# Designs tried in a protein design run: designed miniproteins, single chains, continued (2). Part 18

Each design is a single chain, and the fold is of that chain. pLDDT is the mean over its residues in the fold that is shown.

## One batch from the design tools (miniprotein)

Design m4631
Fold by ESMFold2-Fast:
Structure m4631 (fold): chain A 60 residues (1-60)
Amino acid sequence: DEARERINELFRELGLEPVPENPETPRPLADLAAALSQLARAWGRDDLAERAEKLHEELL
């Protein structure tokens, strides 16, 4: 899943642990992208926030 790979790349660039895959309780990728966008903005990482925002838009 390309979207999941992009989200995991953003997590790694922010120094965060990648989100584990859970078959019983799947995490909506769009929600993860939105959360990453907010976190990156809060940390002053506008470059990563833009990437997360674009990914969120693509997942809608």
Scores: mean pLDDT 70

Design m4632
Fold by ESMFold2-Fast:
Structure m4632 (fold): chain A 91 residues (1-91)
Amino acid sequence: SKKAYEEAKERTLRVFRRVAKNLAEAKTELEREITRGVLRVAVSSFATASKNWPEEEKKARLQGMLDAVEETEGLPEEEKQEAKDIFESAL
């Protein structure tokens, strides 16, 4: 379960940090909207995939994902809250 937690956290942090950077560097409103859309699709896909994980790993992986969202700096609070709500509903 520790490896499942660490892998899920690392992967989620990588995605969320990239999104935060892209949002901060976006030069147009369209670029911001596209980046936010990509994040929402990724969050929904991760939550849906969690339903197919072994029960003993599911909680560890989802907790890693929640911790990753919380630790992501520079991501707007609305995006963080939406992602956390979706991941928490899958626990």
Scores: mean pLDDT 80

Design m4633
Fold by ESMFold2-Fast:
Structure m4633 (fold): chain A 93 residues (1-93)
Amino acid sequence: KEIEALVWEGIGASHLRLGKAAFERGDYETAIKHYESAIEAFEKAIELDPNNTRAWKLLAEAYRNLAEAYSAMGDTEKAEKWRQKAEEYEKKA
């Protein structure tokens, strides 16, 4: 279980890195897709190992980055939604 959780954590971290790179280029649509993939991977890691504190922190970071991307696109409603989600997961980390 722990090894499988680490694999999903690694997949999520890779998507976070790609999402950040896209965001820095102003490619917010690509950034959002990568952040969504990162979230899915980190959720899988946490499902397999709920004690993986790093995965919880990375999940919160992914939601925060997703909120920033939506904010940059002018979607303030989605930005606020995902920011609140990030805060919820920060409490779990």
Scores: mean pLDDT 86

Design m4634
Fold by ESMFold2-Fast:
Structure m4634 (fold): chain A 77 residues (1-77)
Amino acid sequence: MTEEERERLKKLFEEVKAEIDKMIAEGFSYDEIADYLLKKARESKDPLERLVYETAAAFVYMQKAIDKIEEERKKKE
């Protein structure tokens, strides 16, 4: 991988993370965010960009599981 490709991959990850954080702040559900990311992956002609969006969707599902566990823990009052 060239230095340019490596920098581009890092930038794509940072941009996708920022999009996810913004959508969470705007009240979108994890399911809606994951659907958005998977749609972006399908529309991406660049294999690298597609991989980043697919990976981000997997992380969103993992975060949903973590948040659900934490919410259930708080309801144990």
Scores: mean pLDDT 77

Design m4635
Fold by ESMFold2-Fast:
Structure m4635 (fold): chain A 100 residues (1-100)
Amino acid sequence: MDWKKKYEEGEEYYRKKEYEKAIKKYEEAILIDPNFWEAWHNLGLVYLELKEYGKAVRAYEKYLELNPNDPYADSIQAILDELKKKVGGKVEELVLKPEE
């Protein structure tokens, strides 16, 4: 599956700490399957590493929107609450292209 291949490439880049390349691969996976909640979760992780807390908040909110019955939903919600404190309640909108 093309989205799975993009996701696996993103995981490889994340492991190598090539965060910009990881983001592009996760974005490509989401463009193929926008309901692929795992890619949104991993975007949140990458944005945390980059200290892009507003973008991390948006990625995790999208993850919970697509997977509200996740066994770890409460843990992700706790992360969201802490991130929202760090950004002073400001949340940045995530776009799949930087210019959009």
Scores: mean pLDDT 76

Design m4636
Fold by ESMFold2-Fast:
Structure m4636 (fold): chain A 65 residues (1-65)
Amino acid sequence: MDAELAEGLIRMIAWVYGVKIKSIEVEGNRITVVLEGEDENTKKFVELAKKAAENLGVELEVEIE
């Protein structure tokens, strides 16, 4: 299932960029990621995560708190 692959990839990208994930919610083919704080690495993470989700046909929503 592409959503499971997308979640794994999103977690890996967050680890590489040192981005803190507050929560991840998966609903069918939609993933919602909630991040803590915003910096340059967070912006790069969001860009890469969106591209990865798009390539896998998964809907991605990103929230920053």
Scores: mean pLDDT 79

Design m4637
Fold by ESMFold2-Fast:
Structure m4637 (fold): chain A 65 residues (1-65)
Amino acid sequence: SAMDYYEKGLLLLGQSKYEEAIEEFRKALELNPNNSMTWYMLSVAYKKLGKEDLAKEYLKKALEA
C-alpha cells in the first residue's frame, strides 16, 4: 500500500539513506498523489541531499495537496 512505501521511506530517512528514501516516497505518491505528508517528507529528503531548489518545489506541493 501507499502507507507501506511511506513507512519504508521514513525508516530509510532515519538511517540517512536519502536517495533510497526518495524512491520509496515516490512509490507512495504513485499510489496516493494527494498525500501532503509524503510530499513534505520528499522535500525533507532532498534538503538533506543539499538539493535546495527541489526541496522548495516539493514543499510547495505538500502545501497544495
Scores: mean pLDDT 86

Design m4638
Fold by ESMFold2-Fast:
Structure m4638 (fold): chain A 63 residues (1-63)
Amino acid sequence: MSTEQIVRATAAQSLLDSGMSVKETAEFLGISPETVRRLIKELEELTGTGDVLAMHEAAEQAV
């Protein structure tokens, strides 16, 4: 994973943690929602963290 991808993945995770949706995060970063999901998944694999993306998507779908 490149340094630029890690920076974007970290930024995306921070935006999601602040309450932004995947769509809003994608628009803010100028990338597609699919790219946001990919970056978060790769960041989780690198850090060994839990399924943070699934928690955010479940919350969005419930509301």
Scores: mean pLDDT 70

Design m4639
Fold by ESMFold2-Fast:
Structure m4639 (fold): chain A 91 residues (1-91)
Amino acid sequence: MEELIEQAEKLEREADKLFSEGKYDEAINKYWEAIRLYVQAGEEEKAAEVASRLIDLLTEAIEKNKDNFEKVLDYAARLLGAATILVASRS
């Protein structure tokens, strides 16, 4: 599981860089993959932390793309998914 955690951490770093470059769709996809890998590794706390961060970033992406209906819908769906992970980790 160490390899899986290392892959998730690498995806988080790549996602942070992509988001800073305005590549929101690519960044969101990498954050989502990192969450999935943390869940597979049994690292629910880390998955919840990334999901919480992703919610904040998705909110920002929606605000910056509010004139693009398709992107707003996609980001809103991903935000709901991330919120579900966060709630599940607290149960």
Scores: mean pLDDT 80

Design m4640
Fold by ESMFold2-Fast:
Structure m4640 (fold): chain A 56 residues (1-56)
Amino acid sequence: MEEEIKRVEELIKKIEKEIEKLRKDPNASDLDIEIQEGLLGIARGVLALLKKKKEK
């Protein structure tokens, strides 16, 4: 369970960095940014669920 939580936290950080990169990229579309924002929302939801299920 803690390993999964750590993995999701790292995924969230990666997605946040990707969003920042896309916002600075003049060739990136708004759709690309919105897809990453959607993934960030999903990852945060999974993290919340895993934290509720902590203590396995």
Scores: mean pLDDT 79

Design m4641
Fold by ESMFold2-Fast:
Structure m4641 (fold): chain A 60 residues (1-60)
Amino acid sequence: GPGIELAMKETGLSAEDARRLLEAYRRGDEEEIRRLAEKHGLSVEQARSIAEGIVVLETL
């Protein structure tokens, strides 16, 4: 969906990792959010902001 595609373009995340980040955010999995952030050179705060943006775009 559009949120996943935008996240990939802005952050260089793969579609798989962008989806994992979205799913982790939706279930409140802080450990998975941290792992994905570290893998991609993002802060945990940046990863949460990206996930929030994906949620907004995927739930419109």
Scores: mean pLDDT 78

Design m4642
Fold by ESMFold2-Fast:
Structure m4642 (fold): chain A 58 residues (1-58)
Amino acid sequence: LPPETHTLHVGPFPSREALEAAIAELRAAVEAGGGRVVAVDIYERDGLFEADVTVELP
């Protein structure tokens, strides 16, 4: 059975550490809801840090 996956955009943040903290909060919320984070794609744009986080929901 293919799981339902969603891609969430996180950012922009002024540092990679701030972005990683936001991703950790998102991961905790997703896991609390019975889902999981299956992929994280971090990229830098104009000196700012952004990510596309792919989540799998129940």
Scores: mean pLDDT 83

Design m4643
Fold by ESMFold2-Fast:
Structure m4643 (fold): chain A 69 residues (1-69)
Amino acid sequence: DLDALFKQFDTDGDGTLDAEELKALLRSLGFADPSDELVQALIAAYDENKDGTLDREEFRKLLMGLGLD
């Protein structure tokens, strides 16, 4: 359940994932030691608003792009 996963790592409850939250989430999905550069590149690729975070729809597209659904 993507909604449950997103809410688990959205520690601020603001409806977005920052770089730290996304890095923790990627680790939970089995990505060993995702670099800060990788996390920032993923945010830049999917951050349509250029706010430095991923909302739930941007996050969903990122997971689809990684083949994770």
Scores: mean pLDDT 75

Design m4644
Fold by ESMFold2-Fast:
Structure m4644 (fold): chain A 91 residues (1-91)
Amino acid sequence: EFSTTGDEQLDLLVKGFIEEYTKSPSLELTKNFLKLLETFDEETRQKIVKVLVENIKALPDEKKQKFVQDLEQVEKEFPSETARQLLKELS
């Protein structure tokens, strides 16, 4: 079952990212998604982050570990509070 934010547009955004990432994992996809999250206000961003963490934790260990590795790499190139929060919650 997919965790939701309660906002249809935000839920489609998170679901789209998870589906695309699980089919074809890439640093560029993760980087672009994190950049997109930085354009939202803090309240909206926190809702997205919470739902993203819940959905990533529900993935098979192999895919979860791959996402954490990609996230660590992206954080080095594009440091953000969002990336650091995600790393902390997925550790």
Scores: mean pLDDT 80

Design m4645
Fold by ESMFold2-Fast:
Formats: C-alpha cells, structure tokens, sequence
Structure m4645 (fold): chain A 59 residues (1-59)
C-alpha cells in the first residue's frame, strides 16, 4: 500500500533526516508521528514505520 511505498522511498531515496522530516510534515504528519516514524526507520523497523504511517493516514 501507500505506507509501504513511502517507507521504501524514505529508506532508498537518499534523503537526509531533515529532508525526511520536511517531506512528512508537507504530507500532513504531526511532529509526534514524524519522530516515531524516523525512530522506527533508524532502528531498521520498516514494518513498524509503515504501520505508524498507515494509522496516521487513517485519522
């Protein structure tokens, strides 16, 4: 789904942490959601990051 494609882009797109934050902010994610997504990505938890994105988009 979209969440999984976004996670793939964030992991493979060569974006810096700040560029990832700005992209997620532009997509309408809250600062709390952005922090959780980045934490999951840095921890190598791609499935957890996708789950956070999917839940945020369902609000």
Amino acid sequence: GFAELLVELLLTGGLSDEEIRELLRALGFSEEEIDKIIEALKAGKAEEAAAIIAKALAR
Scores: mean pLDDT 83

Design m4646
Fold by ESMFold2-Fast:
Structure m4646 (fold): chain A 65 residues (1-65)
Amino acid sequence: MATDNYIEAGELSYKLGRFETAIRNYKKALELDPNDKRAWANLGKVYEKLGKYDLAEEYYAKAKE
């Protein structure tokens, strides 16, 4: 599905250190499915890598809902 394609593209971008591209792909996944816990968790991981720990915790909290 299109949502899964954006998650996969985001995960690949994250592994390659392309954090801005990863964020864009995960946000596109959330535009299609705002309740996709994978997208919320992966946004948390990206922001944690960028040193934005407070924002990362907010996204991880959304992933647990």
Scores: mean pLDDT 83

Design m4647
Fold by ESMFold2-Fast:
Structure m4647 (fold): chain A 70 residues (1-70)
Amino acid sequence: SARDELLALLEELRARGRISDAEYDALVAALDAEDWETVERLLVRLYLQGRISREEANRLGRLLRELAGT
């Protein structure tokens, strides 16, 4: 599922030290709450900080849009 793929990508980023445990937990909590605005805001922040690539940001954004139904 899009959710499982999104979580797998976030787990990989956390495992590689590119996002913190606190950031991972915040993203998972927002996903569980279906708070798509918070998920998008957190992902944009990671991209602007250079902690995820453009390609990773685009993939995460596509999965988020699929989950949100937009």
Scores: mean pLDDT 87

Design m4648
Fold by ESMFold2-Fast:
Structure m4648 (fold): chain A 100 residues (1-100)
Amino acid sequence: MEEISKKIDELEARAKKLQAELDELVTKYENGEITKEEFIERAEKLLSEAQKLRDEVLKLYTEVLNDPNATKEQIDKVEEVYRLVSAVIARARYLIEKAK
């Protein structure tokens, strides 16, 4: 049976993975290992994945808020994951525009 805490942890892991992938992509571009066109293509794909993840986080957040047994720690954790994925989205958008 899936526990809410486990779902939060899985979404956090996905958000951290996207953050790490964006950091690696930036490093490869700065080192000249990938072209500007490849950077934009990969960053746009990552942005799309991050947007989908944020929608999933918002859905879970609504579920947690409507659960009378939800703890403050669970609510705070979902908000933390939302902030993390939103930061990845903002950074990806900024980097794509700067590269164009």
Scores: mean pLDDT 86

Design m4649
Fold by ESMFold2-Fast:
Structure m4649 (fold): chain A 68 residues (1-68)
Amino acid sequence: MEEAVERLEEDVRALEENADEYSAEELERAAERARGLAELAREEGREELAEALERAARVLRELAEEKR
């Protein structure tokens, strides 16, 4: 697995554990950024990273919706 994927998974876990400290807007912006990065990773042929970023975006979006 790419080191970037492992780092991203750690970051997402930390965000999930501390989700109460973030605003819905901050989590939504993080989700949008992750989705954009996933598209770029896919264009570069970095499929595992793209999949991890898509998963991260989904998790962050779900957390943001819970706060609304």
Scores: mean pLDDT 76

Design m4650
Fold by ESMFold2-Fast:
Structure m4650 (fold): chain A 71 residues (1-71)
Amino acid sequence: MEVEEAKKYGLEKKEEAVKSGDKKKAEELINEIREYGRKSTPATRSVMLVLADEAERETEKKIKELEEKKK
């Protein structure tokens, strides 16, 4: 189903964003999740927005930890 495939795609992009440890790359991957949702049906869009928000939360925490280590 479209929603199930989109959810898997979003989860994979989320994991890649968190693993990247790079703020710019993580933002690009999170934006890809959001763009996928915006171009999809309302049901798929809802799922992708939730995954994008969660990805942003997790990557923001990781990036903040990396920035603290730079200082």
Scores: mean pLDDT 77

Design m4651
Fold by ESMFold2-Fast:
Parts: sequence; structure tokens; C-alpha cells
Structure m4651 (fold): chain A 99 residues (1-99)
Amino acid sequence: NAKKEAETYRKISELARKGAEIFEELAKNPSEEKLEQAMETIREIIRLGKNISDRDFQIKLIGLVLRAIGAILEGNYEEAAKTFRELSELAEKQAKDAE
């Protein structure tokens, strides 16, 4: 696997971790501004995910993003945070496996 793909996985992992932190804060103190930041984080993760060649990872990424969106629509930010922590760990593992 190319070094560039490993770098993409690390970026996805970092963005997912930041997203989880935003959702954890939203669970304690709801804010339109923080929700907008969370949505932008999801957009960036999807953009990066399009450049991943591993279809199994892409399918898992889509599943986790959809699960997080469902949780957000229900106001369950704790579940959205947990889902993004799972995505961060998955992407970090893929980054290590790619190098």
C-alpha cells in the first residue's frame, strides 16, 4: 500500500477523533455552531474516503457515517461520539497496516 493512502487513513482517524470530541460536547451543551462543525467534519471524512482504494474500508466507513447521522437525527450525540471513536480506531489500524 502507498504511503499516501496511509496518510489519508491517519487524516480520517484524526478527523473522526475531533468529530467524537465535538459530539461529546454537544451531548453536554447543544450548540448550532458545534453541530455545523460536526457536519463539516463528516463532509471532510467523506471527501477523504472517496480516495481510499480498499472497498471493505469504504463500506465500513459508509456504515459508521450513516449510523452517526441516524444518531444525530435522534439527538443521541453520545452514540454519534462512540461511532466516531470506532471510525477513528478503524482508520488508525488501516494506516498502520498500509505502512
Scores: mean pLDDT 86

Design m4652
Fold by ESMFold2-Fast:
Structure m4652 (fold): chain A 59 residues (1-59)
Amino acid sequence: SDAEIAALAEKYGISVSQLKGAITLVKSVSREVAIDYLVKEMGLSREEAEELVEELEKL
């Protein structure tokens, strides 16, 4: 839902657009590649990126 996407974006300090991109990425590439992208391109810590990937895999 849009509310769930907005809440996750706020939790990780990223934009809704960035989170929507992350959802597409997680479904398209390996977990390790997705984590590396989130760390390098979105400025998340590795721990935050790992947690976000786990939450997005539940969607």
Scores: mean pLDDT 81

Design m4653
Fold by ESMFold2-Fast:
Structure m4653 (fold): chain A 55 residues (1-55)
Amino acid sequence: MEELRERIRKIVDEMVKLAKELINKPLTPEQRQELVDKIKKLAEEYRALVEEARA
């Protein structure tokens, strides 16, 4: 259980970091798409871990 909570926290922290870059940095369209794709992947991992925590 603690290990699962640590993984969730790390994913949330990474998502916040990427979201701040998306908002605060002047990015090219390609760089924006790369960050969006990374955030989507982290959101999928987050949902999988939350589902696992429920089970």
Scores: mean pLDDT 79

Design m4654
Fold by ESMFold2-Fast:
Structure m4654 (fold): chain A 69 residues (1-69)
Amino acid sequence: AVDALIEGLKHPDEDVRFAAVEALGKIGDERAVEALEKAAREDESENVRVEARKTLEKMGVEDIKRAVG
């Protein structure tokens, strides 16, 4: 489940990556934090980056501020 959604963050389709971020946020599993931080910093889609940041904030992760600057 979580590992499959983390792989979904690497999908070529923006909508699939966005859906993976939302699903990981609903699950709230800490194993997803590193992958979500990478998506928030590096994803080619601004929509995916914004959603990943919101998801990390809901999960209580402050490391995003250090990762993004």
Scores: mean pLDDT 75

Design m4655
Fold by ESMFold2-Fast:
Structure m4655 (fold): chain A 72 residues (1-72)
Amino acid sequence: MAEEAYREGVKAFNEGNYDEAIKKFTEAAELAKDTDPELAARAYQLMGAASLEKGDIETAKKYFAEAAKLRA
């Protein structure tokens, strides 16, 4: 379920495991795309935040852009 993958991503993010967080948020976004675009947008925002924590600014920009598209 998308909400469960999202919660697992948040847990990984809080533990500083940004690679696992991005993986779980990707699963959440894919599961939520058709049913809950707001949850998918939140997942992309946190993927962006995790990418920034890793120092990957260009990847973070792409994730933030995807979140913005889902909220447009």
Scores: mean pLDDT 85

Design m4656
Fold by ESMFold2-Fast:
Structure m4656 (fold): chain A 86 residues (1-86)
Amino acid sequence: KIEELVEKLKELLEKLKEVLKDDEGAVSLADRLIETLEQPLDEVTVGVLEVALAVLKVVSRKEGNEEAAKLADEALELLSELGELL
């Protein structure tokens, strides 16, 4: 179900915001991703979200935040599933 995947994605992004709460740029980006998930979704939008999450994952690993990198990776898996339904 698309609605179930969107809810799980929003939950993971909220957890990511909490883990990254001291990084204003990362929190701002996560908020924008959550807002994007509240709008109608298409393949292009899902692709943009995938790029943004991949960047967050790479940056989190460089900063040594393995928990944030793991959450971003989990979000990417769910977003891949969502993209297959669109």
Scores: mean pLDDT 81

Design m4657
Fold by ESMFold2-Fast:
Structure m4657 (fold): chain A 61 residues (1-61)
Amino acid sequence: SKEEEVKRIEEEAIKGLSKVKDEETRELALQILLQELKKYVSEEEAKRRVEEVKKRVEELQ
């Protein structure tokens, strides 16, 4: 389902970005994540999900 794909993409992003110490690289990857999620959900929902991924990644640093 679209929701399963979105969750998979979010979990992979959190796993990958939690290991990245460079803030500029993380920010670029989050911009790419936003564009990828817009293929599955509305722009507003994609922005909300990207902000949650960002917060979780920062908490895991």
Scores: mean pLDDT 83

Design m4658
Fold by ESMFold2-Fast:
Structure m4658 (fold): chain A 64 residues (1-64)
Amino acid sequence: ELEKEALSLIEQARTALKNGDYEKAIELYRKALELAQKAGNPLLVDYARSLIEEAEKKLEEKKK
């Protein structure tokens, strides 16, 4: 199920964030967004987009 796969990718991305691997986390969140779009779940799409934005901001701060 696409939604279940998207949620699994979000969990993997959270682990990457904890390890300081923001670029990997963004990649995993982007894959989750793609699956959420294919599943037709607008709430999950919006959630994945917000997570990508947060991870991108953290990456910017790291490169500061």
Scores: mean pLDDT 82

Design m4659
Fold by ESMFold2-Fast:
Structure m4659 (fold): chain A 80 residues (1-80)
Amino acid sequence: DEKVEILIKALKSKDEKTRILAAIGLGAIGDKRAVEPLLEALEEYYEKSKEFRDAVVEALKQIGDERAVEPLEKLEKEVK
């Protein structure tokens, strides 16, 4: 699906709003192809925006792939 690929590319946009909307869109679609790109974007842009972090975390939870379980548990432990 071309839409998923476009949104994956948008996760690395220089525009923060574009990155946030891309994360939200990927979560809403629920395609597991987005899991690794979302985890990479979370690592690269984690400290740049709370809104982006929250959007990526929510997207990963909505997709529900096991690859996200340990990374999300690590982040929740650090935020508490």
Scores: mean pLDDT 78

Design m4660
Fold by ESMFold2-Fast:
Structure m4660 (fold): chain A 60 residues (1-60)
Amino acid sequence: ADELRRRIDELLRRIQELLDELGRAEDAGAPPDELARLQREVDRTVEELLREERRLEELR
């Protein structure tokens, strides 16, 4: 349980960092390819978060 909670916290931090970077890139007028890359990183990290949350639910 503690390991999964720690992984979830790390993933949440990573998502926040990626969203902050995406926001800064949008404000700076970054190219669509860069914005798409950052969005894919967010999507991948969210999918990993959901997978770890499902594992935590199964352990209840």
Scores: mean pLDDT 82

Design m4661
Fold by ESMFold2-Fast:
Structure m4661 (fold): chain A 78 residues (1-78)
Amino acid sequence: IDQKEIDVSLARMYMAIGRLLASKGDYEAAIETYEKAAELAEGDPEVLREALEALAEAYEKAGDREKAEEARRRAEEV
């Protein structure tokens, strides 16, 4: 397993944790967790797009519409 495969696996784990936090209404922690997932997913466009879409939803739920739109735009670029 090379670093890219490890990073993608970690990104998926962070996404699972982020979804759990978001389901509990802890959107601030979910945002931080999804940001970690997006950083780790830079080498995988599908996982990166999924992380950015989740990040946008978490920002929207937290009330930060501007950050949510930015994250959605970044997802469209992937």
Scores: mean pLDDT 83

Design m4662
Fold by ESMFold2-Fast:
Structure m4662 (fold): chain A 98 residues (1-98)
Amino acid sequence: ASQEEIDAEVYVALAEIIVTELKRAAEKGIASPNDKTLIEKAVELARKALELNPSLAPDVRRIAEGLRETADLAEKNGHTEVSEWARKAADELERLAA
C-alpha cells in the first residue's frame, strides 16, 4: 500500500471513532458544545480519505449512516441543533461518496 492509502485508512478510522462516540453520547441523551466541531472534523477526515483513496467510498457511506443515526437519536432526545448538524453532515458525505 502507498503512504496515501495508509493515510486515507487512518483518516477513515478516526472519522469512524468520532461518529461512534457521537452516537454513543446521543444514545445517552448527552449533547456537548463540542458536537459541532466533532461532526465537522469527521466530515473533513472522511473527505480527505476519499481524495486520497476513492475506493473508500463504502467506508465513507458507513460514516454517513452513523451520522444519520446520531441525528435521529439527538432529535429523539430534544437536541435539535446536533440533529441538524449531523443530518447535514450525513447528506454531504453521501453526496461525496456517490
Scores: mean pLDDT 89

Design m4663
Fold by ESMFold2-Fast:
Structure m4663 (fold): chain A 64 residues (1-64)
Amino acid sequence: SKERKIAILKAAIAVLEGGIYFLKEAIERARKRGDEELVKKLEEELKQEEEELKKLKEELEKLE
């Protein structure tokens, strides 16, 4: 049902937003250590997760 799809998308968005929060924290810790290689890797992962979050939010907007 539409209602079930909305509920699943909202749950997925919440989990992904939590993951993005922890990833940003990991990037800041890596920067403070001067680990430029790890920063680059984590920033690439952050970009991918933010793109996925945008897609999920767009999908949710189409259903509401």
Scores: mean pLDDT 88

Design m4664
Fold by ESMFold2-Fast:
Structure m4664 (fold): chain A 61 residues (1-61)
Amino acid sequence: GEVDPSAFEGRPLAELRRAVAEAFGLPEEEVVVTRGGEPVDPAEWETTIFDQAAGHSFRLA
């Protein structure tokens, strides 16, 4: 699958994680959301908004 990260700008990180996991056929635990290359704390996924300008990105584990 393909995911456009810009479609998730201003949305919770949890939404990006679910969409990437579903698109790639992976469990959510295999999707790592990062900020400046460091993994974001799972406790923040529902409250932190995705912002590429702030260094948010994702990678597959």
Scores: mean pLDDT 76

Design m4666
Fold by ESMFold2-Fast:
Structure m4666 (fold): chain A 64 residues (1-64)
Amino acid sequence: MKEKIEQAEKLMDEAIRYAENGDFEKARELIKKAVELAKDGDSKTVARVIGGILYVIGLELEKL
């Protein structure tokens, strides 16, 4: 289970990197994968993934 949590956090870091580079399509794919891995995690892991999602959405809205 710890391995899935670490993978979810890594995928969110990658999603943020793609979003910062303007690749929001790739960022959304990675977010979907991170959410699937994090759904069985603790509240701290879920909160981190949600925070990352909100950050990516904020970046996309700033680009509009």
Scores: mean pLDDT 77

Design m4667
Fold by ESMFold2-Fast:
Structure m4667 (fold): chain A 72 residues (1-72)
Amino acid sequence: MEEELVKEIRELLEKAGVPKEEIDEAVEAAKELLERGYSREDILRAVRLILNSGSRITKEAVIRAAEALAAA
């Protein structure tokens, strides 16, 4: 369950050339969002949104993106 989402996030970001430190931040955000009851699809949308923005990927940025997408 959680392991499968973590693997998908890592593979997505590794293929995009994201540094390991930023991948680890996205994984930490995904684990916290799962604990808050967010769906895997919503978490992946948040990760993709930050990735596509060209901005540095941080745990806080991914969490904020998920919250913003859920509010829309």
Scores: mean pLDDT 84

Design m4668
Fold by ESMFold2-Fast:
Structure m4668 (fold): chain A 60 residues (1-60)
Amino acid sequence: MSTEEIASYLRAVSRGELSEEVIRRIAELAKGDLEKALELYEKVRGLSDEEAKELLEKLE
């Protein structure tokens, strides 16, 4: 999948739970892998926007 397709899917699934910055970051880290994107989504769901961003930064 493309990064934009993953981002669009995450926007639909998160229903406003995630910020656009977090969605974009997950899509970039997944590199076209939807399963990887969903794993990252599950790790950040329930976190604050700041905590989610910190977690994703540590994965680089």
Scores: mean pLDDT 80

